# Designs tried in a protein design run: designed miniproteins, single chains, continued (5). Part 97

Each design is a single chain, and the fold is of that chain. pLDDT is the mean over its residues in the fold that is shown.

## One batch from the design tools (miniprotein)

Design m19369
Fold by ESMFold2-Fast:
Structure m19369 (fold): chain A 74 residues (1-74)
Amino acid sequence: KELEEKRKKRIDQLYNYLKGIYGKEVADKYREELEKIFNERYDELLAKGLSPDRALSLATLKAFDEVKKKIEEE
């Protein structure tokens, strides 16, 4: 339960950051993809043996970088 809440907070923080840079419409368009990428990277990092807290931090950075690239390449 607590780890799911932590993941949601990180996703919400990333969404709000994208909203601040690119605007609500762009952030809303990429919200589902952001959540998907974040969860995929988090699960990959856990499978590699990283701690949950470290996996959260790295998944946050990876998801942000990947979504930012997609927005900027469009």
Scores: mean pLDDT 81

Design m19370
Fold by ESMFold2-Fast:
Structure m19370 (fold): chain A 93 residues (1-93)
Amino acid sequence: SLREKRRAALKARLDYYGETLTDEQIDKLYEVLDRLAEAAENNAPESEIDRLIDEVGKISPKLGKQLKLLKENIGYDAVKNYVILLRRELDAA
């Protein structure tokens, strides 16, 4: 199913960062990433992007750290592009 393919793709990405999450945590992480990508596509305020990055970090500390580093070193547009492309990759799996 599409849901199982998304779970597998997201687990594989997190495993690359040395992070293992349960199926329930992966599902919650996907929901937050989907909301973050939606906020990015709609040019939501930076405060909303920050709030959603923090929510990602509560489920996946390593992915949250990666997003914060992209924001701090490159800027919000880099974070927005990253999460939009990530969601598309997960949905194409």
Scores: mean pLDDT 85

Design m19371
Fold by ESMFold2-Fast:
Structure m19371 (fold): chain A 71 residues (1-71)
Amino acid sequence: MRIEEVRVERREEDGEVVLDVTLTLSDGSVEEFTLVTPDAAAAERVARVLREGVGESVLEAFLRVEEALRA
């Protein structure tokens, strides 16, 4: 399953940066999830990795997100 489209919306909540993520997958399905990041720098790393994940598998994109969150 490949990622066809990524939408990331950023919001701040209780001193954390929250990312609301929508993925459109190659089978036409839509996956929505929320990621809580500890700060703006981590949020920017995660958002960048997700945007670069277009054309990648969902598994590979999530592994890169986990790496970006571990600073």
Scores: mean pLDDT 79

Design m19372
Fold by ESMFold2-Fast:
Structure m19372 (fold): chain A 61 residues (1-61)
Amino acid sequence: MATAEHIREAAASLGFVPSDEQIEGFLSGKLSLAEFFAPFRRATGKDPLEFLERVAELVAA
């Protein structure tokens, strides 16, 4: 199961820092993947699926 720490670590590895509110929104399902990643997509140039893949890697480790 993904934790707030997995989300922070995945985000840091891709060069962005989400707020605690954004992390809670994503984990609770209040924010979709697209909504969560939208403010970082422009700044990082990364795909939201790349973020999901990184989260999955950390959960599997």
Scores: mean pLDDT 80

Design m19373
Fold by ESMFold2-Fast:
Formats: structure tokens, sequence, C-alpha cells
Structure m19373 (fold): chain A 82 residues (1-82)
């Protein structure tokens, strides 16, 4: 199969460890929705929350292996807006 690997790294500082953990949980939920797409063959999400004084840093690493032809042939995945 012809596949494309996409890798994304992001980090952000949150006002508290609780808010950073909640953001990590939401990121995992979105990753599960994305992994359900027929064009996504592999999806790895790593989340790390590090306390920084009274705040917390969240690091996200996303690695995704996609079949471009299966992605193009599949119905578009819509992220539900509510």
Amino acid sequence: MKTVTLEIEESGVFPSVEEAEKAAELAREYAELLAAHPGVLELELETEVTPVGDKAELKLKLKMVVDPEAWAAAPRVKIPAR
C-alpha cells in the first residue's frame, strides 16, 4: 500500500494540572474519532502533563499513518459541533 505518515507535536501551558488533564482527555477523544476513519491505518497519541509551579504544561504527540486513496474514497469525517 502507498501510505503517508503525518507527525504533529504541540505544547501549551494551562492554568492548572486539572485543566491540562481535561485537555489531554479531549485530545484522546478526538484521536479516537479520527482513528475510526477508513483512511487511517494507524494512530498514536501521546500526552504528557508536567506541573510548572501553579500551572501545568501539556505536550501532545500525534503520529498517524494514512492511506491517501482510502481517505479520498471515504465519506468526509465531520467533527460534531455542539
Scores: mean pLDDT 76

Design m19374
Fold by ESMFold2-Fast:
Structure m19374 (fold): chain A 102 residues (1-102)
Amino acid sequence: DEKRKEELLERLRELMRKLGLSERVIDYVLRRVERDIEGLEQLIKQLEALLEGRDVKEYRSPLWSGADEEVALAALREELDILGFSEEDKEKFLALMRKIYA
């Protein structure tokens, strides 16, 4: 389990760097998903699809649950604001979340 988790976390970090996210945003996402291996695997597949220019399949992101897209994104923005993320980091991350939520 631990070796599989570390491999997935490193793959996710690599993909997020390729998508232009800052190390601070990457660390935030990794902490949020590190306990959900199935969600982590799904997120990796979605980000790989985005980088390859393939259609992203609809799913519930491990970064939010049970809410409408706009409500989920608004709640995420508020959390990032409370944590002191820059406007640039918030905008880049939320733009990515819009692409994978649909």
Scores: mean pLDDT 75

Design m19375
Fold by ESMFold2-Fast:
Structure m19375 (fold): chain A 90 residues (1-90)
Amino acid sequence: AVREEAYQAGKALAAAEHVLETEPDEKKREEAREVKKEAEEIMKKDEEAAKEGYEEGKRELALLEEMKKLPPEKAKEISEKIRKEKEAAA
C-alpha cells in the first residue's frame, strides 16, 4: 500500500511539474501546485517507489510532448496503441 501510494505520488509530481511548465491557465496551475505539495509528502514514505513513479511519469509526459509535434492523426494512432497495450497488460 505505502509503496503503491509513493509510486503514484511520484507520477503525480511529474504531471504537476509538467502542468506548471506548460499550462498558462492560472486555475490549473494552482491545482498543480496543490498536487505537487501533497505528492512530495507522500513520496517521503517510500523514496525508491516514488523515484520509479516519477521517472515513469516523466517518460509518459516526454512521449506526450513528442506526440504534440506530430500531425494530429499520428498522435491519435500512437495514443490508441499505448492505450491498447496497457489494456492488454492488465
Scores: mean pLDDT 77

Design m19376
Fold by ESMFold2-Fast:
Structure m19376 (fold): chain A 139 residues (1-139)
Amino acid sequence: SEALKNKLREATKKAIDTVKRLGREKALPEESIEMMIEAIESAANYVLQSSLPDEQKPILMLETLVFASVEALERLAAKLRAAGASADEIRAEVERMTDVLIEGIRVIGETLGVSPALLERYIANLRRRAAEIVARIEE
């Protein structure tokens, strides 16, 4: 429906504004902020083009955002490792980006009317997957 498409666009804009503000407050590089924006925009575009029923689209948005967020975190970790960053530096940057991505996901879930319990499950999944990325760097 047009109402859901408008809500998805509203949620996307609010999430982008949130990750820009918090990313800068946490001193993330502009490239990292751009990666988060691209993840949010790609997830929104995928959902907007989906033929799934409207009632399934909020969940699809959260699932797609978690997936895109994990991909962005893995790319960040790989870039920092290639640049010779220490394990502690990579951990700190991944943790900062994870915190900002969680707030973006929260804004989207709240705007789309997702239940707090369900939203916390998606956030917990992102935290777990981010921890797995960090653990692999320390191996």
Scores: mean pLDDT 90

Design m19377
Fold by ESMFold2-Fast:
Structure m19377 (fold): chain A 97 residues (1-97)
Amino acid sequence: MEEVDFTLPTELSSDTSDPAGRKWQTVTNTLRDALLAGKSPREVAKILLETAEKLNAPQKTIDLFKKASEKEGEEAWLLILRGLKELDEWLVEEWRK
């Protein structure tokens, strides 16, 4: 899906909450599709890393997914969950603005 919302001028963004909601939907759809495709934790982490970078997520969130992509099994999942929590908290703060 071609996302145009983050290329729009701020003065045209009357729905400041809408871009944050769409970004989170992109993350959750990406995660769901990867899990349904039977991707490994490492592959899921790589996909989430690319998604977070595309969304201009904070470096802290990007670093968590990057670390997850270098791990396997349960440790990778724990890092993915931590990264998702940080991403959710960031999107909530962006939605507040």
Scores: mean pLDDT 71

Design m19378
Fold by ESMFold2-Fast:
Structure m19378 (fold): chain A 74 residues (1-74)
Amino acid sequence: SEDEVLREMAVRLARLVQEAIDAGKTLEEIKKAIDEEFERFVKEHKLTPEQVERLRAVRDGLLKVAESEIEEKK
């Protein structure tokens, strides 16, 4: 279902962000990795424009979490 696809992506992005932070990657590297994974998932699963819009909110939220975590480590 559409909800299952969106949940799968949200979990995948959250995992990617956490792994990148744990690996000591920079915020720029994390942003690039998130953007690449997002684009890859959209193409792989042939997401609708509505699904892409909903996932952008998740992506933006995860980027803010990564930014906060990196800032705290400075």
Scores: mean pLDDT 76

Design m19379
Fold by ESMFold2-Fast:
Structure m19379 (fold): chain A 76 residues (1-76)
Amino acid sequence: EEERFEVEVDIALAEIGVAIAKTVAKRHPLSEEQKKLINEAEKAVEEAQRLLDRGDYEGARKAVEEAINKLKEINK
């Protein structure tokens, strides 16, 4: 299913993004706002994975979009 594949790829990319951000946070000074965005992105990725595991592809897509938006906000 095309939608499932797209959501799986997006979740994987968001997981990588969170991992990079958390690595940066350990080694470089970040603002409290940036740390909060990383934590919120991580939770959104976890929610997206749970929804995907339940077969809720629309919910998973919305959750992963939230995670990506949080990660983009860190880089603005």
Scores: mean pLDDT 80

Design m19380
Fold by ESMFold2-Fast:
Structure m19380 (fold): chain A 100 residues (1-100)
Amino acid sequence: VEELREEALRHYEEAAASPDKQVAIDHLRRAHLAGAEARVEEMLKKGLITPEQAEERLARSRANIDAFAAWLGEHLTPEQLRRIARRNLEVERRSLEAEK
């Protein structure tokens, strides 16, 4: 779980630093995927969902993240993407600090 959250942080940092719109979107997509996988893994470990439900949740998360990435590409500027990445980076860092 921690490794997946650290992966998400790295991708948010890359998205926030990238001047290229498509590179920023790709890193945001990877960060969101890592975050989704971390949540599903935690829920499985706590016995809140079954392995079958985990697969369904991951499939839906991937579809939603892909749709979101497409929406970002159509509607946002590189500047707006960098702001989203910076905000997500801050939120994820706070979340990790609060867990320990």
Scores: mean pLDDT 78

Design m19381
Fold by ESMFold2-Fast:
Structure m19381 (fold): chain A 140 residues (1-140)
Amino acid sequence: SEKELKAQAEVQARVRAHVDALAGHLAKVVELAEITDEAEEYRAEFEAVVARLRAAAEQTNGEAGLAVAEATRRLGETLVRTIKALAEKDKEAAKKAYEHALAAAGHLREIAALLGSRADEILETVDRTVAEIEAIVKST
């Protein structure tokens, strides 16, 4: 049990590190989106998603995968809306936000690999969200 507890703690520490890195990229998206009319709504939604991901990192069972999948879906919806609104105001800022969204997507893929549970669902949501954001940025 002590060896299992240590292995579990190491996985949790790696998930936490990826959530913290992801949160840093989302903070840059929020900074870029300050020029949008809904900037405070987007900030609140990103903060809520990061809080959910941090809570999921402390879980040691299959519920962590479900919590991350739900947080990933909400994050995707918020990123699409934020970058679309930003593209209407500043195309260069929207491209920078897309670069941060790609970095955040990379961290979500690593979290999915570490958890194993619902990894395919998380990866499908990430890939679909990235494709939607790319279409928005390329059309601007």
Scores: mean pLDDT 87

Design m19382
Fold by ESMFold2-Fast:
Structure m19382 (fold): chain A 107 residues (1-107)
Amino acid sequence: SAEERERQKRLAESIIAMVGGLINWIRRNFSDNEEFQELAKKLEELRRELEERLRREDFEGALEVVKELLELAKKILELAKKDPRVPEEFINSVEELVKLLEELIEL
């Protein structure tokens, strides 16, 4: 339906904004952690690819990028949970991103 497409679009826009927030947070707070900096770079590449595919109305290609973002977000979450220096607020933000990505994939 038109309502479902509008919901998918709003959810994708929310995901893009949240990924941007995580990239900025990692770059600011984990500047001395090379692994997190590499993950932030990969997040930025996937965020740009998602925005481009959505602009082209390539919804199947966009879904592929969303699935890649989900895998990356889960890797970030596992790494964050193993590092006692990572604040709970960051872990909660990544968990929220995972839930939104899973919701979009199920639509």
Scores: mean pLDDT 86

Design m19383
Fold by ESMFold2-Fast:
Structure m19383 (fold): chain A 89 residues (1-89)
Amino acid sequence: MKTLTIKIYARNKETGEESVVLELVYTAEEEEIEKLKEEIEKALPAIKEELEKKGLELVKVEYEVTEATEEEAREKQKEIAATVKPLMS
């Protein structure tokens, strides 16, 4: 499993300050991570419009992919196990 951190940077049009306005964290398999990136790219025009309504300008989207920590992987596995356990019994 890998952890994908998506950071959306926007600039305040009045102050010129850049900041992270949205941070999303997902722990998933590599194939699912790639799919999530594509979904975010497809959503960028809508995200841009929402930011513009708040006086913010979309600067960039950064993707950080790291190996899932043992804790993150265990939490995701517990979530899956809770769903599957009734089917395996």
Scores: mean pLDDT 73

Design m19384
Fold by ESMFold2-Fast:
Structure m19384 (fold): chain A 61 residues (1-61)
Amino acid sequence: SLTEKAAAYLQTRGLPAPLARSLAAQYADSSSAEELAQRMYDDGWLKNEEEKNELIDFLNS
């Protein structure tokens, strides 16, 4: 699922697995990879546009 992939991505950025899963779960109602990544970026969880685009690519892989 998109949330499991988002949690995996956050773990590559240094978040512990339980926190990464809890954070990603807050975005489970997102309809697309692009929506999930944009919402996380808007909420300040992603550092910049490059990280947002990297997350979108990761979610679509």
Scores: mean pLDDT 86

Design m19385
Fold by ESMFold2-Fast:
Structure m19385 (fold): chain A 73 residues (1-73)
Amino acid sequence: MSPVELIVKAAEENGIEVEVEEDAKEAELPLRLTATFADGTKGSVVVKDRSSIEPTIAGLKKAGAVKITISKA
C-alpha cells in the first residue's frame, strides 16, 4: 500500500476529511500534511516514514483537525 493510501486510510479512520494534491497521488515519502482545524487555522507537518503516519494522524485528530491536504514535500 502506498504512503498516500496509508495516510488516507488513517485519516478516514479518525474521521478527518482528506484531499490529495495532483502531484502527491503517486508520491513516495516524505509527504507534507496541511491540517485545517475546527477553528479555521492551518498547520503543516512532514511525514518522513510509514511508522509515523498513524501517530501523526492521531495527533492531528487530538488537536482538532477536520481536514488534511496531502502534498509532496
Scores: mean pLDDT 82

Design m19386
Fold by ESMFold2-Fast:
Structure m19386 (fold): chain A 90 residues (1-90)
Amino acid sequence: MRAEVEALRRAIAEELARLGVAEEHVEGVRNGDLEGTLAALLEAARRTNDAATLEGALRAARHAAETIHALTHDPEAYLAALAAARAAHA
């Protein structure tokens, strides 16, 4: 379980990097600091004051929150969902 949780955190960090989240915040997710990542996304949205950027930040924050939920309930289902999301990005 723990090793799989670590792998999931790394996969989430990689996905957030693809969404353009800053590397320092991506590392926070990898280390389990999802709250720090959410705070950084909110700060970025505030700084730009751009509707499109805010929508992007909110979607990324929601994805992070859903990830926390998935990690506590069904890690395998989360991996499947992450793979599907990556396919959609391609």
Scores: mean pLDDT 59

Design m19387
Fold by ESMFold2-Fast:
Structure m19387 (fold): chain A 75 residues (1-75)
Amino acid sequence: MLKVVIKVVNKATGEEIVEEFEVETVEEEIAAKLRGIGTALDLGLEKFGELPVVTLEKKEETEDEIVYTFGVSEK
């Protein structure tokens, strides 16, 4: 069992959205990461009124946990 934590941070405000998933397969890990990217795009559209710049700021991996941190900023 692997825990995948997706963090989405608005770089202008410091607002953070955190989602946690328990995954058993590589496909589920990929799905969790793609959901995180979708959340980042939605946040940027809401806050900036246009498609944001989304960056993978950080990936932290331990034996049982992967944390992806996405930054969202205006162009």
Scores: mean pLDDT 80

Design m19388
Fold by ESMFold2-Fast:
Structure m19388 (fold): chain A 96 residues (1-96)
Amino acid sequence: MQKELEELKRRYAELAAKIEKAAEEEGLNEEEVLEKYKEEIKELQLLLLKGHVLLAKEKGAEREALEKLLEEAERLLKEGYEEAKPIVEELKKLLE
């Protein structure tokens, strides 16, 4: 669990720093970043969801928090991110 969480944090930090640097170098505002780096931002959202699920499994989480994570995972899946499917299934099991 700890090793997996640290790897997710590392990947998130690397991708976030890459987007931030590119946005700064190009002089993009927040809306322009969301449009231009839409795919990379969705990858960040997937990494965050994986981290939140891992923490919920280790430390526990309130039902409302799990339901919110499930909504975000289902949204990403509907947007074509098949990597969200295992997250949706795991969150559904936690809510049973």
Scores: mean pLDDT 79

Design m19389
Fold by ESMFold2-Fast:
Structure m19389 (fold): chain A 88 residues (1-88)
Amino acid sequence: AAEKWIEELREAARESISLLSDPEMREIAEKMAKAKTVEEVKEVVKETAKVLKEKALKEGKLKEEEIEKKTEKELKEFEELLKKVEEE
């Protein structure tokens, strides 16, 4: 179960790399594509959330509330995937 879940995340990350024009986001997607364990996935997800929040705050184009909602949604989606893997 966990191995297939990680593989799905790797596949999604590889697809994301081709869609990302931002070098910082591409680096994070590459880390996710190389993740081998649930712990490594959690670390990449946390780094992703932090980078997205810091970048959006520095740009000042997005409202803090919007940044928080996007970050929370992404983290929640990964938490739900993790919970399904751990519950089985």
Scores: mean pLDDT 70

Design m19390
Fold by ESMFold2-Fast:
Structure m19390 (fold): chain A 60 residues (1-60)
Amino acid sequence: SSAEEERRKVLREIGEKLRIIGDSIDTSLAAVRKQQPDASGSELFSKALDLGAKAAKEKL
């Protein structure tokens, strides 16, 4: 039961960190799309992931 509580806490923490990462990527994707509306999907996504990862590191 204490092991189950620790497991639940870890899963919640992971979920919260994933949410922060997802929000940061989503925001970065919108920003990159605004700068380069004609960019290819892979180029847009690659740049958004790089910016989102950097933003997420500051929040984690």
Scores: mean pLDDT 76

Design m19391
Fold by ESMFold2-Fast:
Structure m19391 (fold): chain A 82 residues (1-82)
Amino acid sequence: SAEEQKEAMKLLVEAGSLASLARIAVRMDLLTPEQVAKIIAELEALKAEIESRFDLLSPEQQKLAEIGLADVDATIAELRAR
């Protein structure tokens, strides 16, 4: 439904925003190891929720979600490498 698509896209925006800010913060050495672990857990939870709703998305929204999830994965990898 349109409402389910909207909720999935909101989660994607939330994940992208968190990933973007976390990447800046970790590169500036502003995060403790505990904060890094919490952010990774939040990003993984958001990713799982988006993936569970992926088939509800339009083809255009799926392309956006694929790009967004790839950026989330890259961010998690960068945070783990710290």
Scores: mean pLDDT 88

Design m19392
Fold by ESMFold2-Fast:
Structure m19392 (fold): chain A 107 residues (1-107)
Amino acid sequence: SPSDEAQRRLFQLLSQPDQATLDELQQRIDSLIESVKRIAEQLDYKDLLALLDELIAAGSSAGDIARALLAKLDELGIDDEVLRNLLNNLIFLDQVLQALQQAIAQK
């Protein structure tokens, strides 16, 4: 998707990441998780909401949360493109965050 290219380009441009960059990415990830939760609540996707809450309580990464929820959507036969797009964006942002955390740790 166009957002996937934007995330890949963002990763390439972040050659000197700092703590503020990590904090901004974490805030974006947290905002996307809240959006997923809101959609699941509004559409009464109770099994999806229960899985989300369980994974958050377990300390799962945003990428692991997103992959598990995508699998649950497939299991339940839910074809929600907005929710799928949010979850795919979470996977990409989590990959960017992890790579930047590693780059900072090497400093």
Scores: mean pLDDT 81

Design m19393
Fold by ESMFold2-Fast:
Structure m19393 (fold): chain A 68 residues (1-68)
Amino acid sequence: SLSEEEMRALREEKVAELRAEGVPEERVQRFEATLDAFIAYVVRNNIAVSREAFETLAESLAAGVRAA
């Protein structure tokens, strides 16, 4: 399972990608807040998250933010 540090690093990479693509800052912040809430929830509740599951969630959220 991913550590909190690994989840945050993957989040930062995706945020950088969205900014590089020219996604508006308000939508990037919405993406960031959603993943931060998810990370906080799984860490607080000691829920195991695989890299594949986290990357799939992050990519799905990113696709929605890109399309908005």
Scores: mean pLDDT 87

Design m19394
Fold by ESMFold2-Fast:
Structure m19394 (fold): chain A 91 residues (1-91)
Amino acid sequence: MEELGNQLVKPSPELKKVLEKLGITRDEVTLGEIIQAVLDYLAKEKLLDPENPGIADVSKTELGKIFNVDKIDLGNLDELVERLLKHTTPL
């Protein structure tokens, strides 16, 4: 059974630059690999809101600029997936 996380995608040039800094240098990656890299990045940079630990403040990050948002809700991965699909091309 293929889950959405196994979907192969090609990230936009802007998203690819962020992913390369996270160790993903391939042109074709799974959506799940991108999601995991984003979650690892938010945890590593300690971007979690201290009042709301399920919310990441990305307002001053390249990721926030790409998505044109100030916050990412880690409790709503469907929203994160929707944002990523706007910056990837399905294969």
Scores: mean pLDDT 75

Design m19395
Fold by ESMFold2-Fast:
Formats: sequence, structure tokens, C-alpha cells
Structure m19395 (fold): chain A 95 residues (1-95)
Amino acid sequence: MEEKKRELIEAVLQGKFEEAIEILKELYEKGEFDLIREAAAELGAKDPEKLGKFLAELILKGEYELARIVYEGAEEAGTGEKALEIARELLKENL
């Protein structure tokens, strides 16, 4: 599952959000919550803009539990507020 964590990070950084959501669902279904939080923490540190866009995509698709765990990981890295601000702005534009 370490490989799936790397795939998730790369997919989000490349803006491949459909792929990223499928990988995230697989990790979530297998109970790999710590790997999800680690991936979100790394994403928040590397690219809070892409993480914010990913959170917005999860919310738009109704994947609220997935968005919550991703946010928790970003919070651990100190980037949760920035990612949420970006997601909120994107959601306002799409509503």
C-alpha cells in the first residue's frame, strides 16, 4: 500500500483528480487511514493549491468522508486552513 500512497500523491500533483479519487477510495476501503493522512500532509507541504483543488473535487462529488480524512492529514502538516480556503473559493465559483 506504500506504492498506492505514492500514486495518490503523484496523481494529485499532476491534476489527475479522477485517478486520485479512485486510489483514495481503495486506501479508505482497506482502512489505510494513516497512509491517506501522510499523503495529504505531503501534498499540503508540496502544493497546497493542488490539495485545495483535490478537496473541492471530493466535495463536489459528495465524497465528504474522504474529504474529511484528507483535511485531517493537511491539518497535521499545518496546511489544512490554506487548503480549505482554496477549496472554498473554488466551490463558490462552481456553485
Scores: mean pLDDT 83

Design m19396
Fold by ESMFold2-Fast:
Formats: structure tokens, C-alpha cells, sequence
Structure m19396 (fold): chain A 79 residues (1-79)
């Protein structure tokens, strides 16, 4: 059981890191885009985050990842 829990934790961490990496790449493109394309890219980043977050087993990490993605999107919109 403990070994399985460790594997799940490592998989959750990998999913979170991969999600943030993809979101960051989309946000970098959004910064250079026109307003219409920017909103489309921000929507895409949110959808990707939601899809991956649903697969994370740790509810604390899931909420933390959601908050981090939302914060990054809000920061870009404030620019």
C-alpha cells in the first residue's frame, strides 16, 4: 500500500509539473497575441489544467494546481 501511495504521489507531481509547463508555454504565446487570440489561448490553458487536474489523486495538490493556474492567468490579464 505505501509503495503504491508513493507511486501515486510521484505521478501526481509529474502531472502537475507537465501541466504547469504546458500552461506556461500557452501563456507566453498569449502575451504576444492579439486580444482575441489571447482569450482563446487562456481558455485553452484552463481546459488543459481542468482535464489534467481531474486525474490527480491528491485533493490538496489538485486544489493547489487549480489555484496556481488561475493565478497565472489572472497575472497575465492584469498586464
Amino acid sequence: KKFIDEVIEKNDEKLAKATLSVVDQILERARKADPETRERLLDLARKIADSVTSKIKNPELREKLKAEVDARIAELRAE
Scores: mean pLDDT 79

Design m19397
Fold by ESMFold2-Fast:
Structure m19397 (fold): chain A 92 residues (1-92)
Amino acid sequence: MKKTVEAEALSKDEKYTIKVEGDMSDEAYEEIKRLVEETAKAWEKGDYFKAAENLRRLLEVAGKYMKNAKITIRVENLKTGKKVEKTIEVPE
């Protein structure tokens, strides 16, 4: 079933957005939602190591339990308006 999970975090002068889309079970959805929310909370606290660990686990879960997975991470500098976006696609 196609599902979407997204979260945003504001940390100092940066806005972080993470979005996960693809086909997943209800069990995979709950785990992905938890990892996305924990990643956003880690970014909000400036805990980049915890954010990286949660992203690593998210990629592992997506690779094992999702089909046509698309993970989009955006970082926006609110003072300069500059944006960096990375999309990771896991086809199977």
Scores: mean pLDDT 80

Design m19398
Fold by ESMFold2-Fast:
Structure m19398 (fold): chain A 100 residues (1-100)
Amino acid sequence: MMTGAQFLAWLSSVAPDFAARLLEQGVDLEASEHETLVKALEFLIQLLESGEISVEEAQTLLEIIEGFVESLERIGEEISPEAKEALNKAKEFIKKAKEE
């Protein structure tokens, strides 16, 4: 299982500004990747709701995170139920924001 620190290291390579801001939110680096994934998805929604990022930026970040989830599924790792719920909420929130 990947640690939160390893997840953030990967995220920093693909979305450095988002990763830096997420780290500022006090993410537990000793937590599982699944717990850090939930926090990343919740933070994405917060940034979009506050208007700090555009809908296009939020969609790009969501696609990056979905790519990570797909990579885990390809190696036979299922994400936690909490991570699945957070991912679905982020997808619905961004979809609604694009339609408004």
Scores: mean pLDDT 79

Design m19399
Fold by ESMFold2-Fast:
Structure m19399 (fold): chain A 74 residues (1-74)
Amino acid sequence: SMSPNQKRILEISKELKIPISLLEDIGVLLSTLLPNASEEELIELTEKVGRKLKEEGAGRKDIHRIIAEVLEEL
């Protein structure tokens, strides 16, 4: 069965209409950039990156730029 955090990623995917695989890839990249962040913080940042991708009409090719922009706002 899926963890509560996996269920949250699924709900974000459904709400934003972004593939779950893309959100999971964003989460992995964020965990690499922020090794001391909690799992909850990584999910909050994943949602923020996903919302910004949706807002800009951007796709997978833009994830590195949008991740950088989101992290600069911390």
Scores: mean pLDDT 82

Design m19400
Fold by ESMFold2-Fast:
Structure m19400 (fold): chain A 78 residues (1-78)
Amino acid sequence: MLPSEEAIQAALQDIDALWDSADPEERELLDKIRQALQEGNPEMALVYISKLAILRGLYDEEQKKRAEEKIAEVEASL
């Protein structure tokens, strides 16, 4: 099922909050997250969110491993 409108709105607010501290590579991922959410592709949005969180160092070791496994699974299906 598609994520709730509230979840999408919260994610877009998080993108705006991260934008000011983002470098060009991070901003490219933020744009991809925004596009995926607007196009109704939550799986790709989660992939880009995970990549951004890894780049920002926001994930602990366990979260990073789980994110990398999920990214590989989604990308392998493309």
Scores: mean pLDDT 73

Design m19401
Fold by ESMFold2-Fast:
Structure m19401 (fold): chain A 94 residues (1-94)
Amino acid sequence: DEEEKRLEELIEEYAEEIARLAEELGIGDFSREELKERTREILRKAREEGWSEEELRGIVNAFKGELYTRAGRYDEAEEYAELTRAAGEELAAK
């Protein structure tokens, strides 16, 4: 319904965000289509398992960290790793 449509739109936005970042960083290991498909499948699986919107954002942050690492942008990679760790700690504290 409305919530499902919004979440599907959010997943598509995240897939586009990941593909765009990889293209901007010059990462040639995956095509834009492969990155979007992989991102969609992982986020849809997490959604089916009951993950929250905030937890889906955590997955996207982890992917960005991996892309920055592949591009040799280690400062940015560390920043996204810290964001993912902090989110995990917050969830564990609830």
Scores: mean pLDDT 77

